# Designed miniproteins, single chains, continued (2), part 32

Each design is a single chain, and the fold is of that chain. pLDDT is the mean over its residues in the fold that is shown.

## One batch from the design tools (miniprotein)

Design m5087
Fold by ESMFold2-Fast:
Structure m5087 (fold): chain A 95 residues (1-95)
Amino acid sequence: MKEEELKKYAKKLLEYLVKKGKDVIKEEDLVPMAAFILYLLEKNDPEEFYKEFLERVDNLDKKAVTEHLVSAAKAVYPKLSEKIKKMAEEIVKEL
């Protein structure tokens, strides 16, 4: 796996959502969010996914998008691999 590339784009996307989602993402949501983003990036090309996500979200309600992603992240987090969970914890520690 391109673990460093996955972490790089997951961190960028998480930082974007924290900044643009305003008060939606709480501290306890950060690890589930990072893990969910890593999961999505692992199934795609990380750089291309990141670019397409930014382009699609630019004209949307960023708070509503962030609320939806937080809900999805919390729902799927318990079912994600231990490897993805550990990578997510490392990303959040760097914030």
Scores: mean pLDDT 80

Design m5088
Fold by ESMFold2-Fast:
Structure m5088 (fold): chain A 66 residues (1-66)
Amino acid sequence: MEERRRELGREIAERLLSAQDEVVRETAARLIAEGADPAALEELVARGLPPAAMRRAVEEARRAAA
């Protein structure tokens, strides 16, 4: 179910990004709740992208998948 995937993604984001600042974790958790891939968000954070760039990349991926 989509809700379960969002909950699991949120838990993954909290664990993977626990060392990041609160704004980065909140942005990642929100994007995962909106259907973003947790692994993709981890990669974006690892590349050092700011929250605004993370949101843009997720939106582009969502449009490509649709």
Scores: mean pLDDT 68

Design m5089
Fold by ESMFold2-Fast:
Structure m5089 (fold): chain A 96 residues (1-96)
Amino acid sequence: AKELALKAIELVIEAGMVLLREYPEHYLEAIGVILANIGLLFDAERSDDPKEVIELAKEALKLVKDLVSKIKNPPKEVIELIKKAEELIKEAEKSL
């Protein structure tokens, strides 16, 4: 459970980095989301509660989805990373 949720956070950080690279006009928002999600990853790594780690992964996913909602034509790579993160979170919940 924890390992799947951690990987989901890593994928949404990667999605944020793609947005930073492809959409410099959203630079400040992308940097903010990346830094927030790095903080959530550190909190998740230190937690021994798999339920808490899953909730942190859901928050990380929400932050990147909120950013993507402001972008008219999000890159396919970002959409695929988000979908993979959502699937990993669902698999982590089933492992509880």
Scores: mean pLDDT 84

Design m5090
Fold by ESMFold2-Fast:
Structure m5090 (fold): chain A 69 residues (1-69)
Amino acid sequence: ATAEEAIALYEQGKIEEALELAAKLDEAERQKFIDYVQKKEPLLTREAIELAIQGKDREALAIYVESLS
């Protein structure tokens, strides 16, 4: 799997599937995905994106909502 595959899922609105795929990427490809998401959504912290990738969806969404405030 590649960062481009995870990005394609994200762009399709398949956010959960994109995050699950990102979790299976090597470190370099995962960082490319995180960089892409943060560039598109600069109010998101890298920590929130990493927690979402790790499958901590409720915690990640709570941090995401707080970061947008």
Scores: mean pLDDT 73

Design m5091
Fold by ESMFold2-Fast:
Order: C-alpha cells, then sequence, then structure tokens
Structure m5091 (fold): chain A 63 residues (1-63)
C-alpha cells in the first residue's frame, strides 16, 4: 500500500537528482497506473515490471 507521503517523497528526491529512488518511484508509478518519466533508467523500468504484482487502481475499478 503506497501512501501519498511516500509518493511525494520519492518524486521530490528524484527531482533533486537522487537516482537511488528511481526503482521505488518507478514501482509506485506503475502501481498507480501513472506513466513512467522518460529519464528513468532501464534498470528502474525493468525493476518495476518485475516487482509490480498488483495494481490497486485496476483492482478498485474491477471490484
Amino acid sequence: EITPEQYEAARAAYAAGDRSVEKELALMLKTLGEPLPRDLSPEAIRYARKNATYDPELAEKAG
């Protein structure tokens, strides 16, 4: 479960140039159904694809 605070913190860190949050940000965006930024590393995108198991937004719309 992603909190708004975690999402905003990851976005702010990425905007400030902290690349260590790229994987976490990509996973959060993928889970929320948001498009991934063009400047994300291929490793972060691959990490999100491998580790995103549920989409809460899709689950909410389906259920």
Scores: mean pLDDT 69

Design m5092
Fold by ESMFold2-Fast:
Parts: C-alpha cells; sequence; structure tokens
Structure m5092 (fold): chain A 77 residues (1-77)
C-alpha cells in the first residue's frame, strides 16, 4: 500500500541519517562514536541523550542528539 511504502521510505531516511551521523562522529571523536554505536544497537535513547548532555563539543553534541531523535522515531514506526 501507499502507507507501507511511505513508512519504508521514512525508515530508510532515519536509518540513513543515523549512519551518516555515526560516520561523522567516527572522524570527529572515535571513542564517542564507539559508545554511541553501542547505544544505537541497544536502542537506548535515554543513554544517547545522557552522552549528548555531557558532551562539550557542540558539533559532536548536535550529531548525538540527531541520532537519538532518529532512534526515537524508528521505535515509533
Amino acid sequence: SAAERERERRRLFLEGGISLALAMLSILNPDVADRVRELVERKDVEGLEKIAEEEKDPTVKSLIRSIAENVRELLEL
């Protein structure tokens, strides 16, 4: 159905956003990227938000927050 195709497009968009943000984090801060990847695999939105809050680099913080939001939206699909 059209609704199923739209849901699949949304899923791919959200997953793509997570992959891109993780790739950027791996360049900027590999240690943080590894911790964020583990939380993404566990679907731990609260853990992602906690790491973002404790992060001092505004770019890294923004990337983690973006990942947390995409994980949250994926869980609601």
Scores: mean pLDDT 89

Design m5093
Fold by ESMFold2-Fast:
Structure m5093 (fold): chain A 77 residues (1-77)
Amino acid sequence: RSRELAERAGRLYDEAKELLKRGEQGDREALAQSYRLLSESSELAAESMRLRGDEAGAEELRRLSEEYRKKAEEIAA
């Protein structure tokens, strides 16, 4: 359901922001995890947009999710 997906995306985004702060202080694992959570948050937000009938917005968020996933992989490498 759109609302439930948006709420889950919001919670993951908040967790990612806290991990991002730790990553900026030199914790590479926290930085990588932050981008993984941002990727998942964007994917859930994309599904929420699709359920609302916004296919273009959903595709944009899926692309953003892929970018965050790539960043997480680069940091973990």
Scores: mean pLDDT 82

Design m5094
Fold by ESMFold2-Fast:
Structure m5094 (fold): chain A 72 residues (1-72)
Amino acid sequence: GKTLNREELDEWASRLEKEYGVKIENTLESISESTVEALERMVKQGLIKELRLSGEHRPGTPARIRVTPVPP
């Protein structure tokens, strides 16, 4: 599948922050496009208030995704 690099992730995050008012912090170097699409669906459904992406795209270094949900 396709992957997004750091620049593409930062552009994606800026777009979602502007359109949906979510807060996104990215320190991740790359991630699967399918993962980004799943996160965007949750943002569109109003399920996510803040999102933090961390880690690096290196062998043995897993990506970490931290989600802060919208309170009821």
Scores: mean pLDDT 74

Design m5095
Fold by ESMFold2-Fast:
Structure m5095 (fold): chain A 64 residues (1-64)
Amino acid sequence: MQKLTDEMTEFGVRVGEAVRRTLAEARARGLPDDEVRELLRRTFEEMGVPGSLAANALAASREA
């Protein structure tokens, strides 16, 4: 069903946007980028997101 693919795409965009906003806010507050990135990785892990997908999402936010 194509609906699942559309939902996954929407979810991916939303997660990427949230990660970018979180990193931007952390930088504005003077928070260490390394600690914030580690916190996000742990959050993805607790949500049951595979490590490879979590790493890819974090890497994509760095390129922007």
Scores: mean pLDDT 67

Design m5096
Fold by ESMFold2-Fast:
Structure m5096 (fold): chain A 94 residues (1-94)
Amino acid sequence: MFAEDEALARELHATLPTEEAKAKFVAETRLGQLEVRAARIRELLESAPEELQEELQRRADELEREIERLQLPEEEVLERVEAFLEEVEERLRA
């Protein structure tokens, strides 16, 4: 399912008529992928130790404050959220 969605996204991206339309499609596809990853991580966090949940929640709150303070563009927000989710996934696997 997920790999099929990625293949379809790549095909559609290649057929878009402008670089602006391509960039918008990539951002929307990336947001959708991050939402799926966030949902999966939330499910894994429910079974994680309370101390780890508190640490990761604190890190999430810090990221939210930094994004708001710096008024980051959407693309940079998505990059930072993606990096944070990757860090959370790595910690949950350890």
Scores: mean pLDDT 69

Design m5097
Fold by ESMFold2-Fast:
Structure m5097 (fold): chain A 72 residues (1-72)
Amino acid sequence: MSKDEIIAILREDVEQALETFPLSEEARERLRELLERVEARIRAAKSDEEILAIVAEFSREVAEILEEAERE
């Protein structure tokens, strides 16, 4: 899988989250900002192992944002 394909999947996942959950504008901005950072990190990654680590970290951070949004 290419970096562009992985980035496309992550973008789709974020878009789905934004459509599925009733998020505040602050939470939506945090998700978009996180996506931009992850895209940059994936493009800079030198190995598939780095990409997998970045994706795992992204999933954790997305879960944290969604959890915090439920408290707001």
Scores: mean pLDDT 80

Design m5098
Fold by ESMFold2-Fast:
Structure m5098 (fold): chain A 79 residues (1-79)
Amino acid sequence: AEREALERLAPRVAAQISDPDVAAQVKDLLLQAAATTDPAQRAALGDQIISLLNQHATDAEKQAILAAVKAVGDEIAAA
């Protein structure tokens, strides 16, 4: 479930980021998080994603990303 959620989320989050280099980095980190079963590694990858978003994403992009996270969560819960 968590792997599928992260795999669905990666392209949707990338689509909300206007900087293509930042979008690619965030997508790669989300896919790495999807591929790991280690909770500590997943937490570290999550911290890197949050750091990149805080440095490079606008407030509008952050709100769009939160909406994408909610949409993926709702889709997984409905399945």
Scores: mean pLDDT 81

Design m5099
Fold by ESMFold2-Fast:
Parts: structure tokens; C-alpha cells; sequence
Structure m5099 (fold): chain A 86 residues (1-86)
């Protein structure tokens, strides 16, 4: 249904923002060993990757909402496990 699709898309956006925060926190842990230019470059590459993944997942939700739900559940587990390590 459209309601289920909207819910999955919202969860995708929320999970990708959480993933971005995790990546930023990991970058901050190594930042003292890097130049500001290197930190900016790594963050930009990470942001590009995460935006690409988000767009792919949102497109999947439009095509196959059930598969998108399954992917979201797997991604959520990975993100929750990663957050516990920070």
C-alpha cells in the first residue's frame, strides 16, 4: 500500500541519517591523525556513498515495498550494532 511505502521511505531516511552520524563519529575518532583537508575529503566520500545508498533504497521501496522492508530491517540491525560500539 502507499501508506506502507511512505512508512518504509521515512524509516530509510531516518536510518541513513543515523548511518551518517555513525560515520561522522568514526571520522572524528581518527581526525586528530589527519589534516582538515583529509577529514573533509573522507566525509564528502562517505556522504556521497550514503546518499547513493539512500536513493537506491528509496527507488526499491517504489518498485518492491516488501523487499525494501526486508533491507530496512537488516540495515537497522547493522546500524544498532554499530551505535553500540561508539
Amino acid sequence: SEEEREEVKKEIEELMERARQIVTQYINLIAPQLSPEEVAAIQAQADAFLNGLKDMLLALADKDVELAKEMVEKLKKVIEESEKLL
Scores: mean pLDDT 87

Design m5100
Fold by ESMFold2-Fast:
Structure m5100 (fold): chain A 90 residues (1-90)
Amino acid sequence: SSSLRREVVEYVAKGLAVAELIFAGELDKERAKELVERAKGVPPQEILDLVRAMVEGAPEAEVVARLQRLLKLSEAEARRLYDRIRADVA
């Protein structure tokens, strides 16, 4: 149980690092900085709940909608981020 929490926390830290690398290359500098700062401002519990939902096979539409809400992303940006996180987990 505590080990599962540790694995989820480590995955979240890795996922955020991957997101930072993606934003540095694929978005303009101002938008990339904005999204990284928003990600840092998300409560840890919300991030844990999102990662858990993805690992437990929640529908793509639900996860994308949650990413839009938490990070104030467009649907296209949230779907791109979802695809990248999923690729890292797979």
Scores: mean pLDDT 65

Design m5101
Fold by ESMFold2-Fast:
Structure m5101 (fold): chain A 68 residues (1-68)
Amino acid sequence: RRLTPAERMILEAHRFLTGDTRPPTSDEELAERVRRAAEAFKGLTPEEQAELNQRMVDAARQARAEEA
């Protein structure tokens, strides 16, 4: 299935935090990755948070370009 910009942001966050590049196979798996990414984000340094935010923005932009 095609990922929305929001889903691409979450997958980039999950990849940054865990190194797992696999796409989610279900909405439940996506929700679990969102939850884990949110908890891990709280433990990041300001520099790591800034890097992750930039990567997420870039991922969302790419997904929007693919939808156009």
Scores: mean pLDDT 71

Design m5102
Fold by ESMFold2-Fast:
Structure m5102 (fold): chain A 62 residues (1-62)
Amino acid sequence: MKKLVEKARELTEQAVELLRQGRFDEAGRLEMQAVDYAILANDPKTLSEVVKRVNRAALEAE
């Protein structure tokens, strides 16, 4: 379980970086993977953090 949470957070950071680079399609794919890992970890807090962080970065990047 800890490894799944760590992977979700890692993928979230990669998605945020891609959003900053304007790579919205790749960022969306990594966000979906991060969400999947958070769901598999059965950690609602991590899932919420992934979605909130990526959505904030997407709004700022446009």
Scores: mean pLDDT 79

Design m5103
Fold by ESMFold2-Fast:
Structure m5103 (fold): chain A 114 residues (1-114)
Amino acid sequence: SSLLRRAIAYLLIALSHAVSPEEFRAYLLRLADLGGQPHSVADRAAALIQAGRYSEAVRLIQGLVAAMSDDQLKAVYNELYKKAVELLDKMDFEGQVLYGLALIEAGVYKLIYE
């Protein structure tokens, strides 16, 4: 679902405002492995986020998870969501906005498809 893929992208960008660059890169690399994508795509996503190019990062992360089933996407979303909730107080304004966008996308998916 494009809704779950956008929710994951927004959660990852939100987490980039609360974790170290090294920890953040580890999340992207794991997603690349799960999605069957090369690590170079994960590194490009990290670079776009560091540059504040969030629209492009969202599209690239959606590509990174494009091959995942909705059950796999839900599992990834729930893991990232749990981490984001624990770190919400460390997020700046932009991180909190991106977290909110992720909740909207996931909430729409739940209302329509569950």
Scores: mean pLDDT 87

Design m5104
Fold by ESMFold2-Fast:
Structure m5104 (fold): chain A 66 residues (1-66)
Amino acid sequence: KDFAMEILVPLLNRSVDDPALVARLRALFAKHGAALDEAVAQAVETLRKMGREDAAALLERIRAEA
């Protein structure tokens, strides 16, 4: 649950084009890997319900790149 908020808060407050946001998300995936899978699934669901498809797509792309 802490990981889901750590992912959601930056995505809600920053542009998906921000390289610092992309670097932060890549660092989280590199450090925690599969431990983030549930948090990422929850974050993607929440972002889609909020109409933030851009942020949901970014999360799925970074997960696929990891």
Scores: mean pLDDT 78

Design m5105
Fold by ESMFold2-Fast:
Structure m5105 (fold): chain A 70 residues (1-70)
Amino acid sequence: MSQAEILASQHLQDNADQILEMLRQGASEEEVVNTLLNKFKEKYPNASDKDIETFRNIVTFAVRHLRERL
């Protein structure tokens, strides 16, 4: 498991309540993913483009699963 995968998992857990609230308010998957990407970049400003891409892929998949629960 890469460092980016570990960080993505942790960031999803840290922001789970916000993700669910945004989806309940009618936010799209893309809006939620972009919000999480912005928060990730703020928390990890030295993240590489590869880390950001890995994060985006993991978060997109997770957000789709969370949306299914609404």
Scores: mean pLDDT 76

Design m5106
Fold by ESMFold2-Fast:
Structure m5106 (fold): chain A 83 residues (1-83)
Amino acid sequence: LTEEEWIESFLEYYREVFKASEEILEILRLALKAQIALDQKNFELMKKYIKETKKLIEQIKEKADTKEKKILEGIEEGLKSLE
């Protein structure tokens, strides 16, 4: 699988199992892209995606339900592991 195919499979799992909103899926997509950028040693791109992911989390967190907030917390922990 390509990185793009892996990301789409991961997002489909969250769409189907957690019924995640498109906003949550976009946050997950950016977080996964940050991880891929790190693996490719593209630190500038990684930092850009981390910044955008955190910005979206803050914007969505105010409107998120309990289930969505747990997903966002998981993403925040993942980003902390990267940086």
Scores: mean pLDDT 74

Design m5107
Fold by ESMFold2-Fast:
Structure m5107 (fold): chain A 61 residues (1-61)
Amino acid sequence: MPLDVDRLTELLVELGVDEDTARAVAESLALSGADPEQVKFAMRALGVPEEKAEEAVERLE
C-alpha cells in the first residue's frame, strides 16, 4: 500500500528530523512505493535508532 506522506512526515519530525527534510524524505519514499524495510533503512540513515525506526514503521501500518 502507498505510504501516508503526512503521517510519515509527522513521525520523522517527532524523531528529531527537520520538517523540510522530513517532508522531502516522506514524499520520496511514498512516490517510490517503499517497503517497511526500506522505510526503516531510510530512518536509520537519518540517525534514528533501530528500535525507534521499527516502532515508527509499526505505527504507519
Scores: mean pLDDT 77

Design m5108
Fold by ESMFold2-Fast:
Formats: sequence, C-alpha cells, structure tokens
Structure m5108 (fold): chain A 55 residues (1-55)
Amino acid sequence: ATFLHPGTGRPARYLPATGRLVVQLADGTWVDLESVERGEAPTPEEQARLRAELA
C-alpha cells in the first residue's frame, strides 16, 4: 500500500520483509528514505531491487 509520508510529503511504502521505508522521487524512482536523508545517490542495482520488491 502506498501512502503519503508526513515528514517528506512524498508517496511512500513500507517493505516489511526488509524493514525499509521507501519514498518515490519526482521522476518516479523509489529510494530508501534513510539514503535520501543522507543525500546518498541510489545505485542502479538498488533501484532495480526496490522496484522488484514493490511490484
């Protein structure tokens, strides 16, 4: 289920299998919230993995 994350105002999903909270960027890319907060660029491999988990 997709919801609006109150801290960021972005569409977000929780992934219980991995314990991750992911948010959707303006270009439709899903990224780990912690990585966004650290200013880390998501790797193509990590993006593909997150897309697979969200599918």
Scores: mean pLDDT 68

Design m5109
Fold by ESMFold2-Fast:
Structure m5109 (fold): chain A 74 residues (1-74)
Amino acid sequence: MEEERERERALEEAERRGQAAMDRLRQWFINAEQGDPEAQARVQALRDSLASSESGLASFEEFKQKVVEEAKKK
């Protein structure tokens, strides 16, 4: 059952990478809302890359809205 072991290991790695990526995205949204032009450009580029997918764009807008709301609360 090497396939199952490899899949479990890959899933754990993917989960850690996913969490780190989400934390990075959250930080970029927060920095962009605070007026960081580099973060604003990065967030815009990410949005543009997701614009080819309706579900991707919707998820982006939801995540951005939630992060911005949290950041404004501070």
Scores: mean pLDDT 71

Design m5110
Fold by ESMFold2-Fast:
Formats: structure tokens, C-alpha cells, sequence
Structure m5110 (fold): chain A 62 residues (1-62)
């Protein structure tokens, strides 16, 4: 795998963890989105968009 593929996988995993913690702690969708944006700040725009989509999906299920 390329370095970019590895970085994308790591950023998505971090986003999922951050979103899950936010949901469990009772954070608002805005707070969860902010956490995900923070942990994916160095990711590509495409990866960051995917991470935010994961955060929104997890927040909607809470």
C-alpha cells in the first residue's frame, strides 16, 4: 500500500474513534464534527470529508 493509503486509513480510524467518544459523552453533532475535524486536520480534503460523513452517521444513530 502507498503511504497516502495508510494515512487515509489512520485518519478515518481516528475520526471514528473521536466520533464514538463524542457520542458516548453526549456531545452535540457540532462538537463531534469539531473533534473529527481536529484529528483529521492534516488529512486530504477527500479523507476529511469522508471522516466528517462517518461522524455525522454515528451522531445520527445516538
Amino acid sequence: PSEEEFDDEVNLALAEIAAAIGVKSGATPEEIRAMVERVTKDASPETQARALAIADELAAKA
Scores: mean pLDDT 75

Design m5111
Fold by ESMFold2-Fast:
Structure m5111 (fold): chain A 93 residues (1-93)
Amino acid sequence: LKLPSPTVVRAILLLLYERGPLTAAEIAEALRLPRATVSQALRLLLERGVVEKRRGADGRTLYSLTPEAAAQVARELAVQPELAAQVREAVLA
């Protein structure tokens, strides 16, 4: 599978920032992306320490931003709100 685009990565980061811990399936559904694309992006983000995974009460694997990554996303949204809106619009239609 091809490496995910920067747009896909940013969309996942924004979604996790706004909606909190989500499964890979929930992320794929919300962004209308193939599960393979989301799984590849999440693996990359886990390797970079941007996202962490936890086990939910029902046994599902939940993904969330690390505290450091959440702070960085908040800063980016404060200084570049148009870019964040464009990414969401392009991915979510």
Scores: mean pLDDT 74

Design m5112
Fold by ESMFold2-Fast:
Structure m5112 (fold): chain A 88 residues (1-88)
Amino acid sequence: KLSKEQKEALREIAELLLRAEELARRVGEQLGMPETPDRRELGELLGKIAEIFKKHFTEKEQEALAAKFDTLDSVEEAAEFLRELAEK
């Protein structure tokens, strides 16, 4: 099953996903603005999430997680799934 480092990475990704969702809502409210700090921070968070996945998970593990995320309705559900996976 998942290593301790992978479980810690899943918790970190879950936290970053929730922050990204909050920023995405603010970016949506800022429609029509050419650039905002929230858009930049959102991009940085998404990049950090991708970096953590590549560092701690194999391509097959990443594919399995992506397939699972495709069945979930929201970023919040994805974050909850990752936290549950990290706890067991």
Scores: mean pLDDT 77

Design m5113
Fold by ESMFold2-Fast:
Structure m5113 (fold): chain A 100 residues (1-100)
Amino acid sequence: MMKELEELRERLKKQAEELGTEEAREALEMQLRGLDIIERRGLSVSEVRDLLAAEEPRGLEVAREMARAQGELLLERARERGDEALLAEVEAALAELERL
């Protein structure tokens, strides 16, 4: 379990470094946050995939937590860029996740 996630983290970091773009760095941050959520819940990537495919409540909880983490990262980037339209859109989406 831990070794699979660590190997995936290292692979993703190398891919982002090779691409050298801001978009690749932002994608890496989102992916790493997702893997951290999977690890904290004591799951493997395969287990999350299976839970989501079966539409299990536990899988949906993981998906919501990952969506929230990605939204928080996008919120941070929108603030850094002064993109008020994106900021408002992400804040609205995060509020919607809280109502579910």
Scores: mean pLDDT 76

Design m5114
Fold by ESMFold2-Fast:
Structure m5114 (fold): chain A 64 residues (1-64)
Amino acid sequence: MWPSPEEARADAEALTERAIKYAKEGKINQATSLSVAAALVLSAAGLDPTEVIERTKKAIDEAK
């Protein structure tokens, strides 16, 4: 059970920012893993992961 939606959002945001950083560094596998982790955190808290998935996908696409 996730403690609160606010904590889940904060954790997912931190994972998303790290995923974007890794994508910019060309670390696509690490970026993808962190993107999945952020989406799972939001989903476990009952929140919509769509924005996180779209943001990380955009960063990965820009790195190509």
Scores: mean pLDDT 79

Design m5115
Fold by ESMFold2-Fast:
Structure m5115 (fold): chain A 58 residues (1-58)
Amino acid sequence: VKDLAEEILKKAKELGGNPPRKLVEEVAKNLVRAFEGQEVPESSIKMVARTLAERYPR
């Protein structure tokens, strides 16, 4: 979960966003739960990072 949260946060920052770390951690937990502990697809990670960057621009 921590590694996924860091990846999402990094991708969101690269897209010009600055979402709160706590929110990114909650989103990462929700993604892991939605995929039942399996590997989260890159497409889902990119979509979430884009949404967070758009909602929390720097």
Scores: mean pLDDT 77

Design m5116
Fold by ESMFold2-Fast:
Structure m5116 (fold): chain A 97 residues (1-97)
Amino acid sequence: GTEEAYKLLEEALENLRKAAEVLIAAGADELEVEEIVGLAEIHFAIAKKTKDPAFGARGLIECAEKLLKIAEELGNEEAVALCKEAIEKAEKALALA
């Protein structure tokens, strides 16, 4: 249901925040990474306010795919795993929306 979708989106966002910390420590562009996470946080906030978990899920998937590309380019397996987990959680949230 809707509450389960929001829980999955919150967990996906936590994974993206962890991926961002790992990527910045690995030498990724801090501003680029922070802008992607900020966009994910904005999508989650809008989804909660408008009661549209599908909007939140689509936004988090897009942001997670952008971070995944950076993680893959750097060869950072930890960040890759975190981004993939975030995508899976956001896709599950979208299915429940």
Scores: mean pLDDT 90

Design m5117
Fold by ESMFold2-Fast:
Structure m5117 (fold): chain A 74 residues (1-74)
Amino acid sequence: SELEKKYYEKYKNWPLHQVITELNRKLVEYLRSENPSEELRAEVIGLLKVIRDKLPLTPEEQALLDAEIERLKS
């Protein structure tokens, strides 16, 4: 989505440790929310995609992460 791309572009140039810290904060906010906003979901997805691209993941690890991203979109 446009929002997911916006947040991916925002975070893609951040140092990895800051991306992980921000993902942890936003994931906690997402999990504590009874009805998370579309913007919060898009931000979490954007952060996960940045981590996927920055980490040297195996194909199996990448497939698992991609499955989690798709679950968050539903």
Scores: mean pLDDT 82

Design m5118
Fold by ESMFold2-Fast:
Structure m5118 (fold): chain A 96 residues (1-96)
Amino acid sequence: SEELLKLGDELALTFVELLESSDEEFVELAVRFHRLMKELAKLLGVPFEELVKQAIETLKNSGIVKEELLELLEYLLENPDTSEEEIRKKMEELIA
């Protein structure tokens, strides 16, 4: 569907922006990424954790190592019910 393609495009763009982000940009992009991932999981009818696993595999396949992004993805995999505020706080602690 058009909605699915739009969400997929926004998610892919946000993922690329996370890879290229400064510390200030990273926190807000991490919150946006989580929101888009949850929306996509709901639309597809799949567990959120499955999309997080796919994001981790995509990162590994890219050959790009960004520790903060990997730690974000691992945090989301371990804490699938986390809130946007908890993500913001955790990411602020990570980049400090």
Scores: mean pLDDT 81

Design m5119
Fold by ESMFold2-Fast:
Structure m5119 (fold): chain A 91 residues (1-91)
Amino acid sequence: TQEQLAEVVNALKNAHYNNAQINAVIEVLEKQTLNQDQINAFIGILNFTKPSQIPTLLQNVKNGLIKSKEELLKLPGVGPATAEGYLTALK
């Protein structure tokens, strides 16, 4: 929802992401149907991402994937079978 996107923007601003990075994240999230817990998990993953890796992370989110299997498994509703399916699709 619009309110969930506003919460994501505020969280990214508090984590000191610049406006270009925030806008790129919002564009990807608007194209995905994520619940609040999944959004919170995504923000957590961003805290461990170097600026040079953000485009790759956003590409993986856009395709319904997270960069690491362990982080993917932390998303609500993503079980081992779903994570393996996403990893297989990358190969």
Scores: mean pLDDT 58

Design m5120
Fold by ESMFold2-Fast:
Structure m5120 (fold): chain A 84 residues (1-84)
Amino acid sequence: KKDKLEELKKKVKEGDLKAIEEVLKLHAAFIEKHNGLSPKAKAGMEKEVEEVIKEIKKILETDPKKAEEIKEKAIKLLDHLESV
């Protein structure tokens, strides 16, 4: 578990979109587990994750400064998940 989170942090720093996507999915799963989401709400979160990944891809191609901010936020989300 610890090694998997460390590997994800490394890939996020490298700009791996699949790693960023996995971070967002882990965060969504954490919220689902703690908030008792309905199947409809879960499907909505999955769709939102896909839309966010599409937007992140565009930002990584067009705005290097914002790309670094996104990487930092993804790492903070992983740190939060590791602490809980």
Scores: mean pLDDT 72

Design m5121
Fold by ESMFold2-Fast:
Structure m5121 (fold): chain A 60 residues (1-60)
Amino acid sequence: VSQAEIDDGVKRIAIGVARILARKGRLDDVFEMAEWLEKRGWTEAAEEIREIARRREEEL
């Protein structure tokens, strides 16, 4: 298994968890998760998670 495959799996899990947290209104936790991914260099995944939080915030 390549590092890229592992990284892709972790990103997918993080995005899934972010969707659940956003659904529960836990936006602070979602933003913290995005910051964690960005610090790891996963900027695209971090932006996807921030977008999830922003869309949920607009609904509240």
Scores: mean pLDDT 79

Design m5122
Fold by ESMFold2-Fast:
Structure m5122 (fold): chain A 56 residues (1-56)
Amino acid sequence: IDQLRQQSQDQIKQAQDYYTKAMNSTDPEESQKLLDQGNQLAQQALQLDQQARQLS
């Protein structure tokens, strides 16, 4: 259970890193790729949080 919460937090931190890189990118294609990766991690984090809530 705690493992799912920790994994969710780690995914959120990774998503934040991708968003920061996207904002600092001068290449629109690279920026879009970074945003997509960040959004993917954020969605996974949300799902892990929901699973943790059901198990606690």
Scores: mean pLDDT 79

